Designed miniproteins, single chains, continued (3). Designs and how they scored, part 10

Each design is a single chain, and the fold is of that chain. pLDDT is the mean over its residues in the fold that is shown.

## One batch from the design tools (miniprotein)

Design m8318
Fold by ESMFold2-Fast:
Structure m8318 (fold): chain A 85 residues (1-85)
Amino acid sequence: MVEELKKLAEELAAAIKADDAEAVRRKLLAIILGIAKLEKEGRVEEAQEVDRHFIEQTKPALETASDAVKAALAAAVAEAAAIIA
């Protein structure tokens, strides 16, 4: 799971650079839900490792993200929050 989530973070960064809003939404949703699952299982250090890798991979791409990609990111966060609650 940790390796797969790290790979998703890298794929998310690539999707942001490609301006693929649908891929951005799907991949971010999967990452947030995966991190939440790790936290629920008591795997807090692994969840933090994935979160750190996610930030490291996506932060540079976000500096040049389109409005469509930013909207997709916000939509994924809102959808994940509704699922987790």
Scores: mean pLDDT 83

Design m8319
Fold by ESMFold2-Fast:
Formats: structure tokens, sequence, C-alpha cells
Structure m8319 (fold): chain A 109 residues (1-109)
């Protein structure tokens, strides 16, 4: 199962990298998103997946015109690499296959 879990994490990261590329093309905050992506690259694989999912959440919230307080909370969690806070925010605000899979994989660790 350890080898299978590592494979799931790698496949999840590839899908998240594709999702991040899609959201950055439509983001008015592309500089900040690029900086957050560079921070994510320095993390362990599962933490990288959580950070990338958080970046997708941030872009989706900005596109949806979410309240500034929520947007700033996600940005701060991403900048600090606060994995526990990012998981909480993903559970509350991100409805989607990639976010659900990130949470599922993390809970299996």
Amino acid sequence: EKAELEKEIKELIKKLEGAVETVIKNSKNSKTIKELIELAKKKDPIEKAIQLAGIVLLANLEKAGAEQEIIEEVKEALEKGDIDKLLELLKEYYSGELAEKVIEVYEKL
C-alpha cells in the first residue's frame, strides 16, 4: 500500500499542476500565484499537493468574488505553509474531485 499511496500522490500532483496552470491563465493575481507555486515546490509531496489545491481554491474564490477576509485567510495559510489551516479551508470552501482526493490521501497517511 505504501508504493500505491506514493503513486496516488504523484498522479494527484500532476493533476493539480494542470489545474493550477488553467487558473493562472485566468487570474488577475498571476504574480502572487506564481510565487505561491514556487513555495509549494519546496514542500514534501503531500504538502505540495495540499498547497497546489489551496492555490486553485484561492483563484476560484477570487473569480467568484468571495469576501476579502476569506481570500486573505487562504493567502496567509499558503504563504505560511499552514497545512492544517489549508485542509480546513479546502474542506469548507473547495467542492471538487481534486480537493476531495487531496483530503482522502492525506487522511490515509
Scores: mean pLDDT 77

Design m8320
Fold by ESMFold2-Fast:
Structure m8320 (fold): chain A 66 residues (1-66)
Amino acid sequence: ERRVQEAKVFSKSGIYMAKLFGNVAEELLKYAEDRLKEAQAEGDTEAVKILQSAIDELKKLIERRK
């Protein structure tokens, strides 16, 4: 429950910030990847889905700026 809520908040605020500040996108990607590993280790499948979606969006933002 807490992990899911934390992932949702990150997706909303983090992705929004990454769109406004390109330099933040790479740092947010690393943060999301660390969170994903923790969620996978804990078996929190719902948090894993949310974090995977956020990681995909962040990777697209970074790719567009290459």
Scores: mean pLDDT 74

Design m8321
Fold by ESMFold2-Fast:
Structure m8321 (fold): chain A 99 residues (1-99)
Amino acid sequence: SLTQRLQLQRQRQDQLDRQQRDLDLQRRMDRLMQNMGNIIRQGLDQSRRLDERDPRLGRIQRLLTRGFGRGMSLGGQLGARVGLTELRRLTRDVLRLRS
């Protein structure tokens, strides 16, 4: 029937829209991961400059930068295990709790 065809078209469109949102989220996460990699490199470069002025400050900066890098790696493992859709759901829930 015509009604059944319209229902199927609606379901197909909803699935395509969901897939597009998931791809957009993945692209945003890929850019974030690349930017975080640049921040780590800059943090290590900054730690070398700090070592010239005060070795204690350079050491602290290096530890913080390495800690951030380990956090990124752990996040990548979590994303791989949980999946993109579940990660999006968790992010939404955390944002709702903070608002």
Scores: mean pLDDT 65

Design m8322
Fold by ESMFold2-Fast:
Structure m8322 (fold): chain A 71 residues (1-71)
Amino acid sequence: SAQLQLEVAEHELRQALEAGDAEAAARSAKTLYRLAKEHPELRERAIAAIQEAVEALPDNAEVRAILDELK
């Protein structure tokens, strides 16, 4: 289900942020972006998770660009 995929991506994102793994965080953010585009009902939850990544990685242009694309 899309909700399960979102929960997995949220978990993987938090694990990546805890580990300081910017590349893994960006990968999870891309998964959240894709889910938000395919399932608009998940958009707000995906945005909240990506915002956490931007706040944790303020110098990472890639995760910021992903957030900007979703607004």
Scores: mean pLDDT 85

Design m8323
Fold by ESMFold2-Fast:
Structure m8323 (fold): chain A 75 residues (1-75)
Amino acid sequence: MGPLLSELGGLLVGAGVSPEVLSQYGRFAEAVIAGDVEAARKEAENLIELLRKEGVSEETIERVRSLAEQLINLA
């Protein structure tokens, strides 16, 4: 779990995302660490929606979605 969370966080930082996106990533990470699959899924949807609104590339969004799905499956 930790390496995948670090990979997701690094991807977002590397993409130059806003503090709002990083805050949303933090909420997703808390839900995953807590084992709350339902909350993690909702927070992942919020994260993806925010990335789309900020004009992040679809390639990056697809990578974020893939990593989030893997993390949810481990929660």
Scores: mean pLDDT 84

Design m8324
Fold by ESMFold2-Fast:
Structure m8324 (fold): chain A 89 residues (1-89)
Amino acid sequence: MEEKEKIKELLREAAELVEKAVRGEIPVEKAIEAIKKALEEAKKAGDKESEELAKRLLERAEIIKLAEDEEAATELLRKAAEELRKKAL
């Protein structure tokens, strides 16, 4: 149970950093780092739902960084961040 609380906090932090990166307030690399941390903790805890959310968010953030299909990737990333925030809250 305590590991799930830690994962929720990491996902919440990652979602906030993703939202800031989407708004251009921070480099996307900071959001990617937070997502990777949440993903590793979710894997260790066996939280498959949080692991899958973090993995999808990471893939979308990498696409935005590469500036390939940027508009569609940004929309997917925004929706994924909202889902993570709902699970964290």
Scores: mean pLDDT 72

Design m8325
Fold by ESMFold2-Fast:
Structure m8325 (fold): chain A 64 residues (1-64)
Amino acid sequence: SIKEKIDKQIAELKEQMVGKSLEEIVRLLSERINEASETLSPEQLQEFVSRLDRAVRELMEQQR
């Protein structure tokens, strides 16, 4: 399902973000959001972005 695809992409992004600088994270997020915007509906893209934002905030707080 599309939810499973989003979950997988979020998990992969979390792995890729570990140990990266804020600049590297922002670049990676921009690339993935652009890719998602080509394949996801507006509603699915909104969910993806919301979940991604939460994941980034949690990761940044936990890496202190």
Scores: mean pLDDT 75

Design m8326
Fold by ESMFold2-Fast:
Structure m8326 (fold): chain A 67 residues (1-67)
Amino acid sequence: MADTLIASLEAMAKAAGDLLKKDAETGQRWLDGVEEQARSSGEAFGEEYKKRALAAVEAARKAAEAA
């Protein structure tokens, strides 16, 4: 279950990062929402999930900044 949830969150972070490249305001709001969800979900699924989810959000931010 956790693997499916983390994969979904990684996909959402990537989509938010892609949106950030096209519409900075909307993309930033979406990415901030995904980060908040990752932090909240980390409390339920533990530190490894939280670390991986936050790493996916950070990767999406860096990819958008490099574009």
Scores: mean pLDDT 73

Design m8327
Fold by ESMFold2-Fast:
Structure m8327 (fold): chain A 73 residues (1-73)
Amino acid sequence: SPRELTVKKFRTTVLLSEAYFLLKYQPSNPAARAQARKLLAEGRRLVDQLRPHDPAFADRATQQLAQLEQQLA
């Protein structure tokens, strides 16, 4: 449903935002980096589920995931 789609997109945005702030404010903290990795893995799963329904959103989220994953390399 459109409501379920909106909720999944919101959840994806929240997970990516949490990962962003963990890496921005605690870039060298191993626990924060580990938590960010878990958040990005969950975000990737949601993006894969969203791709057939909203490819434009999925593409933007994939770019953000790639940028955050680069910080964990």
Scores: mean pLDDT 89

Design m8328
Fold by ESMFold2-Fast:
Structure m8328 (fold): chain A 95 residues (1-95)
Amino acid sequence: SSLRQALGDARRQATDDVLTDYLKNKKVPSGLELLRDYLREQIRREVDVLERLGKLTPEQRRLAEEAIRKLEEGDFEGGSLYRNKFTDLVQKIVD
């Protein structure tokens, strides 16, 4: 679907932008810092796509915000749990 493609493009662009920022700033992140930054930026970009298309629900926003907060706190288990719940909820409206 066009929504599936837009969300996939947003995730790829988020990853590319994070890598580009690290390369421009000559920084070498740890694997966990890189993973955090990828996941956080991917979630933000997907929320932006859904909001622009008028498809973002309050529950999707809550799960995305919780995932980002947990990742920023260094709780990757909690962050991944909320990320997965967000993804599952979004997948129900893609197809």
Scores: mean pLDDT 86

Design m8329
Fold by ESMFold2-Fast:
Structure m8329 (fold): chain A 74 residues (1-74)
Amino acid sequence: EAEEVRRLAEGAAALLPEQIELARKEFPPEVAERIEAIARELVEALAAAKSLEEARAAMAAAQARLGEIVEAAE
């Protein structure tokens, strides 16, 4: 379980630069900046997670915030 959480955190961190570039190209600057902030917060939360439950909670929180931004952008 701890190894799984570590792999999730490493994977998220490795993909972060590409995700930021993609968001900047696909969304308005203000929306891209919010997405970038959420992605960085998720990477940090996953790195601090002690269990899969904690990692899933962090991912759910990030998804909820992304949903709020998408809803506001519509």
Scores: mean pLDDT 76

Design m8330
Fold by ESMFold2-Fast:
Structure m8330 (fold): chain A 81 residues (1-81)
Amino acid sequence: YQEHLSEGYEALLNRDYAAAVRHFLQALEENPTNQNTALFLSYALRLLGEDALADRVEALAAAGQSLAPLLPEIRAVAESQ
């Protein structure tokens, strides 16, 4: 978990937003209800230009709901880059 968060942050600093999304996604797969990780993921998605998906991530996080239903779509975005 912590390693994926650290790697996601490093990817953001290197402007590798696709890698950042992949690392934050892995962290969320281990804890799908972590709102802080969801917000970092939504930020990385916006930097990739995926504003609509980032909005959906933020909506679920704000509602206190699991992000598990969105994880396959987020993975597809990261893999398509």
Scores: mean pLDDT 79

Design m8331
Fold by ESMFold2-Fast:
Formats: structure tokens, sequence, C-alpha cells
Structure m8331 (fold): chain A 88 residues (1-88)
């Protein structure tokens, strides 16, 4: 029930990998949700949380090009808010 810090990092990286696959499949809602989960899971390790959130955002930008249609998906805005919070 209690995740260790190492377990949280491992799960965050797995969730990040799943989020990247979801972006590649065009399932942007799933990708945003998984990326948010990865960031939250690794919150105690800000560097890992930032790496996973930035990785998913980067893959999204590379494959989808622009973000305008993604403004309708609030989960990516939440992920960016989490990134901003961790970077402080």
Amino acid sequence: MFYSREEQVALARELGDEAVRAVEEGDFVKAASLATAAGIMAYRDPEVALEELRRVDRVFRELAGELPDYRDISSFEKNRAIIASIEK
C-alpha cells in the first residue's frame, strides 16, 4: 500500500513510457492522464517527475506538431502546472 521512494520512481517511469505510447497511438486523453500520474507518482523526486512530464510533452509536440487542439484537453495544462510547481 505504501510506495517506497524507489517504487514511486520506477512506477513514474513506467507511466511515462505508457504515456509516450499513448501519444504515438493518438490517444491524447490517455497520454495526458498517464503523464499526470507519472508526475504525481515521482513528486518526491522532482528531477524524475520533470523528466517524465517533459518527455511526454516533447513526444507530443514532435508527433502532433501544434498544441491548439490540445487546449481542449485540460490534463496537459494540469501537467504543465505540475511541472511549474516542481521547478520552484
Scores: mean pLDDT 70

Design m8332
Fold by ESMFold2-Fast:
Structure m8332 (fold): chain A 104 residues (1-104)
Amino acid sequence: SELEKALQEVEELIERGRELFNRLTALQDEIIALRRAGQAPSPALIAEMRALIAELEELRARLEELRRKLVELNAPVEVILRVGLEILVIGGEILTAERMLARV
């Protein structure tokens, strides 16, 4: 059914969010450690973090579209709330990462 496909996509996108979050956290920790040591992040490290921000923005857009579809399909409220929470979390991650890069 359309609902079953949408529910499967929720699990796939949330898992993608977990992957991107882990990668972002590792890069953020590296940048923080470099700055504490009085060193500048490399252009390659900055480019990798900008690429991850772009991937997070794409994931957020996909989750927003999926949330609209879940509402139309009368999906369980708990699933709709879970997707909404993930959208907010990703938004916060993007903002934090962009602010960190603005100092480079």
Scores: mean pLDDT 89

Design m8333
Fold by ESMFold2-Fast:
Structure m8333 (fold): chain A 73 residues (1-73)
Amino acid sequence: SDDYVRQMLRDESEYYRKLSKEAEKAGDKDGAKALQKMSDISDRLADGEEVDPKEAQEAFDKSKKAIEKLKKK
């Protein structure tokens, strides 16, 4: 259902927001920004907004690198 999809997107937004704070604490400012962007994209999708696929892909790629850095600490 649409409610289920919206809740999943909200949960993803919170997950990325949490990771953004972890990246900030680790000194990865660029990674924190990318993770915050993923949080914002998930919230925008939950609100029924269209997101540019290129914007989403770029944010995803940068957030993935930030997550890899967090795993190495």
Scores: mean pLDDT 85

Design m8334
Fold by ESMFold2-Fast:
Structure m8334 (fold): chain A 70 residues (1-70)
Amino acid sequence: MVLDAEQAVLLFHSRLSDEELRSFGIEVDGKFDESHVEGIKRFQAEHGLEEDGVFDEAAVAALEAYVRAL
């Protein structure tokens, strides 16, 4: 499964609190903008993934593992 940056942001919003989203630098303003793309790339960098803003199967698995650890 592959998610674009916008879909990845929606997945983040469904799994993480507003406080957790802000910790990645994602602004909770109801807009999809550069801060959201940078937040996704920050998550990818932290988990050793390609910083391309696209969530592949490995990136989704990393987010699911992160959410389970919360």
Scores: mean pLDDT 72

Design m8335
Fold by ESMFold2-Fast:
Structure m8335 (fold): chain A 82 residues (1-82)
Amino acid sequence: DKEKKREEALEKGREVLLKKLLEVGKANPQAAELAQKGLEDKENSLKYLEQAMKLLGSAGTESFEAMAEAIEEGAKVEKEAL
């Protein structure tokens, strides 16, 4: 099923994105906490990802750049899983 395969690829990309956001940790401790919660609570991972990205997007240029790199890495994993 192509739709199921697409959803599994998105989930893998999301996990990589969450792990990368956790790596920006000490500079953005609230965003790192949300990313960790997204990794631990897979049912709510999208909600935690959205909250972490919103926080990083409003935190300034350095946080925005770290988020952009995380998105790129997640997208690469998603593409490879398709």
Scores: mean pLDDT 72

Design m8336
Fold by ESMFold2-Fast:
Structure m8336 (fold): chain A 87 residues (1-87)
Amino acid sequence: SLLERVQTLAQTVLTAARATGDTALYQRVSQLVSEGVGLLSTGPGTPEKFRQAARLYDETARILRDAGQTEGAKAAEELARLALRPF
């Protein structure tokens, strides 16, 4: 259920980024999401990796909020919260 929730939130984020029509913004958001997911899925989980993933998702939320993508920003904020609750 946690994996499914993360996948759904990531899709919401990417859909919002695509909806802006801004290719550079979409590429940046896609990179931030991929890096965050990578930190949470590779090797042993550490508090440092979880905090780094949360920072990447918080930056994603800021980018989407600045672009007027409120629902995408909320999804990114929820990804950041989930990254800080893995233990």
Scores: mean pLDDT 83

Design m8337
Fold by ESMFold2-Fast:
Structure m8337 (fold): chain A 76 residues (1-76)
Amino acid sequence: NEAREAAERAIRLIEEGAEALIAGDRAKAEELYARADEEFAKVVALAKEGDAEAQEAAEEVLRARAAAAERVAAAA
């Protein structure tokens, strides 16, 4: 499933971006988050076409973003 694969890539990039931010590498985090946004855009496009699996995948990416933000906040 293309949406699931794109979501998995987005989540990995989000997690790596959070780690980069915690390490103080803002430039690397911005690059990783930009790549995550590209993958997430693919999932959102499929979800808008009515793919229920893509809708679930989009929710997983949003949950991963929230969890990553909490990790960054806790590390500050």
Scores: mean pLDDT 86

Design m8338
Fold by ESMFold2-Fast:
Structure m8338 (fold): chain A 96 residues (1-96)
Amino acid sequence: KAIELLEEALRLAGEATLRAVKAGDSFAAKRLSDAGLYVTQALNAAKNGDNKTAIEYLEKAIEYLESAIKLSKDPEAKELAREAKRKVEEALELLR
């Protein structure tokens, strides 16, 4: 279900953020943290049946995850961000 995918994406984004922080990668950490906030807002909207708002927040989350993947210095943080993006994209398809 979309909700379970978003909960997994939030966990992965959180793990990626911690890895980026440990690597001293403040820009990647900020983008990953912001992506997590957008996923949280999308999750809340989806739980309320507001798929339109959830989709808008997930599109923003994807942009921030893409930026984090591009900027990230830590290969583990980069891979966790890619996994989070895949989960967000799967959830987005289910909400359409």
Scores: mean pLDDT 87

Design m8339
Fold by ESMFold2-Fast:
Structure m8339 (fold): chain A 67 residues (1-67)
Amino acid sequence: SEETLRRLRELAEEFARAAVSGNVEDAQKLLEQGLELIRKASANEEEFRRLRRQYADYVNAEAKRLL
């Protein structure tokens, strides 16, 4: 859903900011929240892989913007 993708992007961008700033504890918690959202939103392994890739894309886009 659009709501799931919006929340996933927000978590991914917050994770990227925490990771780039060296805030390891916050980054780990945000990563765990993102993975839990992906798990709950996924009906099967294919959907899980797709959403995990989307999360990684959001993280990389934000990290590239910050670096």
Scores: mean pLDDT 86

Design m8340
Fold by ESMFold2-Fast:
Structure m8340 (fold): chain A 75 residues (1-75)
Amino acid sequence: MKEKIEKAIEALKKISNSTDDNDLITWEQFMKALEELADILTDEEIARIVRALMEKSKDNKITIKEFKEILEEVA
């Protein structure tokens, strides 16, 4: 699981050009990062992550740190 989370964070940082875990990311950016994990995440894991992101991203934005916390909670 840790390797899956790390790959998601790396992809997200590359997509958003972010170097800080406190940088805000858009809904579009983290959905794109999740697409890169589709081959290694189950449909259930993806659904749980998307639900958690929707609940936490009230303004359609979250930090990379919050995204990582969601992945760790759902895994």
Scores: mean pLDDT 72

Design m8341
Fold by ESMFold2-Fast:
Structure m8341 (fold): chain A 79 residues (1-79)
Amino acid sequence: SVEEVVREIEERIKHIVELSKKNETIAGFAFIALSSELLFLVKKNPGIKPAIIETLRRAAKEYPELKELLEKMIKTLEE
């Protein structure tokens, strides 16, 4: 369901934030992996795109330290 996908993305972003406090390099790789997976998911199921973008916008407000990266991801998904 869309709700399960949104929850998974939210939990994964939270995990990346927690990782960044301990190891920025590993957090960076985790973020790249998430970005690639979201691009693939949107291409496979375009109907989910608005829900993903809204989730990323909420995360950018909640986690200022990831704001620039999340905004770049949103821009890529909107193309």
Scores: mean pLDDT 84

Design m8342
Fold by ESMFold2-Fast:
Structure m8342 (fold): chain A 80 residues (1-80)
Amino acid sequence: SIEDILKEIEKKIEELKQMVEENADKSTIEEKMKEIEELMQKANELIETLPQEERVKYGKKLQELKLKAIEIYDKALEKL
């Protein structure tokens, strides 16, 4: 379900945050970000199949998760 994919994305974002705090290598951070991006693409494709009201609701949640991932990734780049 869309809820399951969004939960998986949130979990991967927390893993990304942990990796950044542990000073993981750039390649490791980039691989985790790629996993997040692939799940986000899958979530977006599923959202497009939903009724309009649900598309708005889950689309907003996906955008919030995207912004969170970007903020964490940007902080990682500052350390490299």
Scores: mean pLDDT 84

Design m8343
Fold by ESMFold2-Fast:
Structure m8343 (fold): chain A 78 residues (1-78)
Amino acid sequence: MDLPPDASEEERRKALEEAYKGEWLKVKEQGAQALLEGGRQALEAHEREGDEAGAEAARRVLDLGERLLEEVREEKKK
């Protein structure tokens, strides 16, 4: 993205936010899906091994993934 050399700091910030908005949203969505999938696999593995601490950590990862996915869905509505 080409910005004029005399662009204000606010203009530069907004241009960067707009330039990365779509990519950041995709990264968030991919990250949320990866956390949900990885969290499910980790939860199943830890529960199978009887690792309650690992299972609890996996549940927290799932919660984070669900929150990120909800944020992405709400942002797409705007």
Scores: mean pLDDT 74

Design m8344
Fold by ESMFold2-Fast:
Structure m8344 (fold): chain A 73 residues (1-73)
Amino acid sequence: SSQAKEYLEKSKKYVEESKKAVEQGDIGKGHEYLSKAYQYLQQARKAGAKEEELKEGQKLINESSYLLNDALL
């Protein structure tokens, strides 16, 4: 659906914003953006996004989460 596509695009955008924030040393914003990315991925799932698209979205979130955890330690 168009709604699922929109949510997937927003999720991906927030993953990118999270990575950028972490690169700039803003760990708080990094967490905030990653949380938004996860929320939009869940909305995409509810809107009927394809399994492979959801898997790719989760992979991007997991990658960003790893970078955030490394920055906190």
Scores: mean pLDDT 85

Design m8345
Fold by ESMFold2-Fast:
Order: sequence, then structure tokens, then C-alpha cells
Structure m8345 (fold): chain A 82 residues (1-82)
Amino acid sequence: MEEVLKKIEQKKQEILDLLARALREPDPETRRRLAREVERKLRELLDFILENQVPVGYLPEFDALEATVAAGLAELAARIAA
């Protein structure tokens, strides 16, 4: 369990770092690529949580992460469209 939770925190931090990098990226092509990586890693994290039967009490933390990522991806989409 401890090892599983440690991996979740690592993946969560990787997603947040990647999203922050994408939001700072001035190149539209690189920004689009980074946005796709954020989406992929978020899906991978969800699959990992489900496969490892993480305690229900952890799901609100994942919902908060998903909301943060969704807001960031919406901002990236707006910048790509401009």
C-alpha cells in the first residue's frame, strides 16, 4: 500500500509539472504535444488507481487533480485557438 501511494504522489506531481510546463510553453506545436502528454498521464494515473484498489478516501484528491488538469487543458486549448 505505501509503495502504491508513493507512486500515485509521484505521478500526480509529474502531471502537475508537465501541465505547468505546457502553460509556459510559447511554441504552439510543443504546447499541443505537452497537452496530449498531460491527458495521457492523467488517464494512466486513473487506471493505476483503479487497478490497485486505492481507498475510497483518496478519490477526492484525484477529483481535485482532474479538475485542475481540466482547467489547465481548457486554458491551453484557448491559447492554441488564438
Scores: mean pLDDT 75

Design m8346
Fold by ESMFold2-Fast:
Structure m8346 (fold): chain A 89 residues (1-89)
Amino acid sequence: SEKEEFKKELEKKIKETDEFLQEQLEKARATDDPKEQIAQLEKIIEKLKELIKFMEENEKYLDEIEKKLLESAKGAIKLTEELIAKLKE
């Protein structure tokens, strides 16, 4: 079914997003250069926005846990943007 195909793609995208986030965070922690840290954090925001867009376009198929994950992803963007703002000072 379309819902089952969506769930498989969502699971794949969540895993890819988690792996990407961990990689970018490790790179950010490995440098003391604020410009490099900002670049890694901006990549995290872009990847989270892609996941959010995919979930919102398929909102009718989201269960309550997945809806909470969507809100968590939106919160993560906000916190990351606040961190970037502090690093730009």
Scores: mean pLDDT 89

Design m8347
Fold by ESMFold2-Fast:
Formats: structure tokens, C-alpha cells, sequence
Structure m8347 (fold): chain A 148 residues (1-148)
């Protein structure tokens, strides 16, 4: 009888950006730390996994997240680019990623959850990567504000 986890308001799903791997490599706070500074009254769970693709997030985590989630919670999906960046056919890979994100959103809505999809571009350039991390935080703030 352990059905008393902390009340989680926001779940962050995603790859290396969600996991804070890029923020850490740049000596920056993670997305979850920055969102907690902005929204100190929100319980934010970071469920990002470095090196996972969207298919792996869907297969491994979505059922566990949906089973643990409460009606009205926000799931924020930071879309991993690894399937697109590693594909011989990037257009067919984007179309697969889109369908998986739509299916995740549908299943979250059927569970009575709020769902936000956040697409972002990553670069090997450190300054472009910093800018992409700022744009992800701003889109996360907007998603939280629209869904409160």
C-alpha cells in the first residue's frame, strides 16, 4: 500500500534535452530546475532519458506515466530528434515521430491528462544549443500557463 507519491503537476518526457544532458554540458541549469524557479508551487517530475528516441519513450514509459498520472496533470513531451538525425530517410522519420506524438497526446487525453508537444532543433554549436534550450523553456512556460 504505497499509493502516496508526491502530487506531480508536470511530467517532462523526452531525450537528452529533457534529461538535462545538454544543459549540464554547458554548465546551465536543466529545464526542470528553471521551471521550478519560475513555478516554485509546482511539483515537476523530469522523466527525460538521454539517448532515447520517441518510439522508445512511447513503448517504455507512456504506460507507466499514464498509470501513475492524475486527471488534470500536464505531460510535456520534448520531441527527441535522434530518430530523424540517424535516419537514411529523415522525412519518413519525421512523419513517424509526428504519428507517435499524436498517439501519445490521444492516450493522455483519454486518461483525462493535459498534453503539450514541444518541438526544438539542436545544434553541435554551443551558442545555438543555449538558444534552443531558452526557446524550449519559454514554450514550456507557455504550455504550463495555458493549461492552469
Amino acid sequence: MLLGGPEVDVVILGGSVAAGTYAKSLGLPSIAERLHERFPDLSILNAGISGIGLEGLYEMLLDEVLAAARPGQLIALLVPNVEVDSSEDPEAARERVRRIAEEMARRAAEAGLKFAVIEYDTSLDPEETKKALEEVVERMEEAIERLR
Scores: mean pLDDT 88

Design m8348
Fold by ESMFold2-Fast:
Structure m8348 (fold): chain A 72 residues (1-72)
Amino acid sequence: SILEKIKELEKELEKLNEEHVKLENELLALERAGAPQEKIDEVRERIEKVSKEIEKKKKEIDKLKKQAGLPV
């Protein structure tokens, strides 16, 4: 059902948000340690990728909620 698909996407969004927090903490630790710019950039690229996946999942959830007559 559409409601089951929304629930599955919301669980995936929760996991992506957890990974995003983990990467932000990793970035902060690398910056505090004076890590090489290349390593900092690698983590920033991973953060950007996860952020794009979060936005994609949010848009999919919003679209499905509109189809189901739910508030977005």
Scores: mean pLDDT 87

Design m8349
Fold by ESMFold2-Fast:
Structure m8349 (fold): chain A 55 residues (1-55)
Amino acid sequence: SRAENYRQILDEIAESSNREEFLKAVDTMIELARQRGEEETVQVIEEKREEELAK
């Protein structure tokens, strides 16, 4: 699913880049998902952000 694709991309960014770049990617993906009306995808991205920031 599209939400799974977003999660995978965010996982790769979290492993390969710094926190600032990760947060910018999160913001961009949330904006794109909102523009597409994908509210469930926005929630999944938000949960992923919370999980990574809690580490």
Scores: mean pLDDT 78

Design m8350
Fold by ESMFold2-Fast:
Structure m8350 (fold): chain A 93 residues (1-93)
Amino acid sequence: MREELEELAERVVELARRAQKAAAEKYGADPATATGAAEALRRRLESLRDDPEALLEEMRRLLDEIIEVAKELNRPDLVREAEELRERLESLE
């Protein structure tokens, strides 16, 4: 359970980084902002490691944000990956 949550958290951070990088490229922003945002998210999820319920809620919120950004960017690959992660989170009681 805990190891699976840690792997899912890492995947959520990576999807957020990819979505932010895609947004930066589309809007002409500095792609370095995506790396900084991903590191901040990683630290936030790590701070919740001792509270699995809070960690799950934060990951669900981040995945919802990733899905919205991916839809706006017309990136169905990112939408699919985020929805798959949401389904995996729902399987963890």
Scores: mean pLDDT 78

Design m8351
Fold by ESMFold2-Fast:
Structure m8351 (fold): chain A 64 residues (1-64)
Amino acid sequence: SNEAATQALVDAALARVRADPADERAWRELIHAYLLAGRPDLARQVAALWARHGAAAGPHLDAL
């Protein structure tokens, strides 16, 4: 289903960010995955975390 496909994209993007939180591209992929999943609220929060903390933002994903 479309929902399962978009959830798989979110899960894959989260795994990439967690594996390398210094990879700005991984954070951009996570933002895009949340937009595709219909979660602009989470996309905005992820973008704000990267803007505020950069590579140190990884632990703050657990608060979303």
Scores: mean pLDDT 81

Design m8352
Fold by ESMFold2-Fast:
Structure m8352 (fold): chain A 76 residues (1-76)
Amino acid sequence: SAAETLRRIADGARALAEAGMPDRAVIQMAIREVEEAAKDGLIPEEVAREVIERIRAAPDADAVVAILEQTARELE
């Protein structure tokens, strides 16, 4: 499901942050993963566009994870 895909991306972002990846790199990875998931039809294009915009404005990796998890909950 789209919610499961977003949670997978959130888990990846959390793991990279815990491994010491800089916030900028986590943000870029999350955007790339969401774009790829949308291209593969795993999440709706409109949802991908909205969540990418929110991730770009995120101040840190924790905010990226929170945005992805919240969007996943809203899709259930």
Scores: mean pLDDT 87

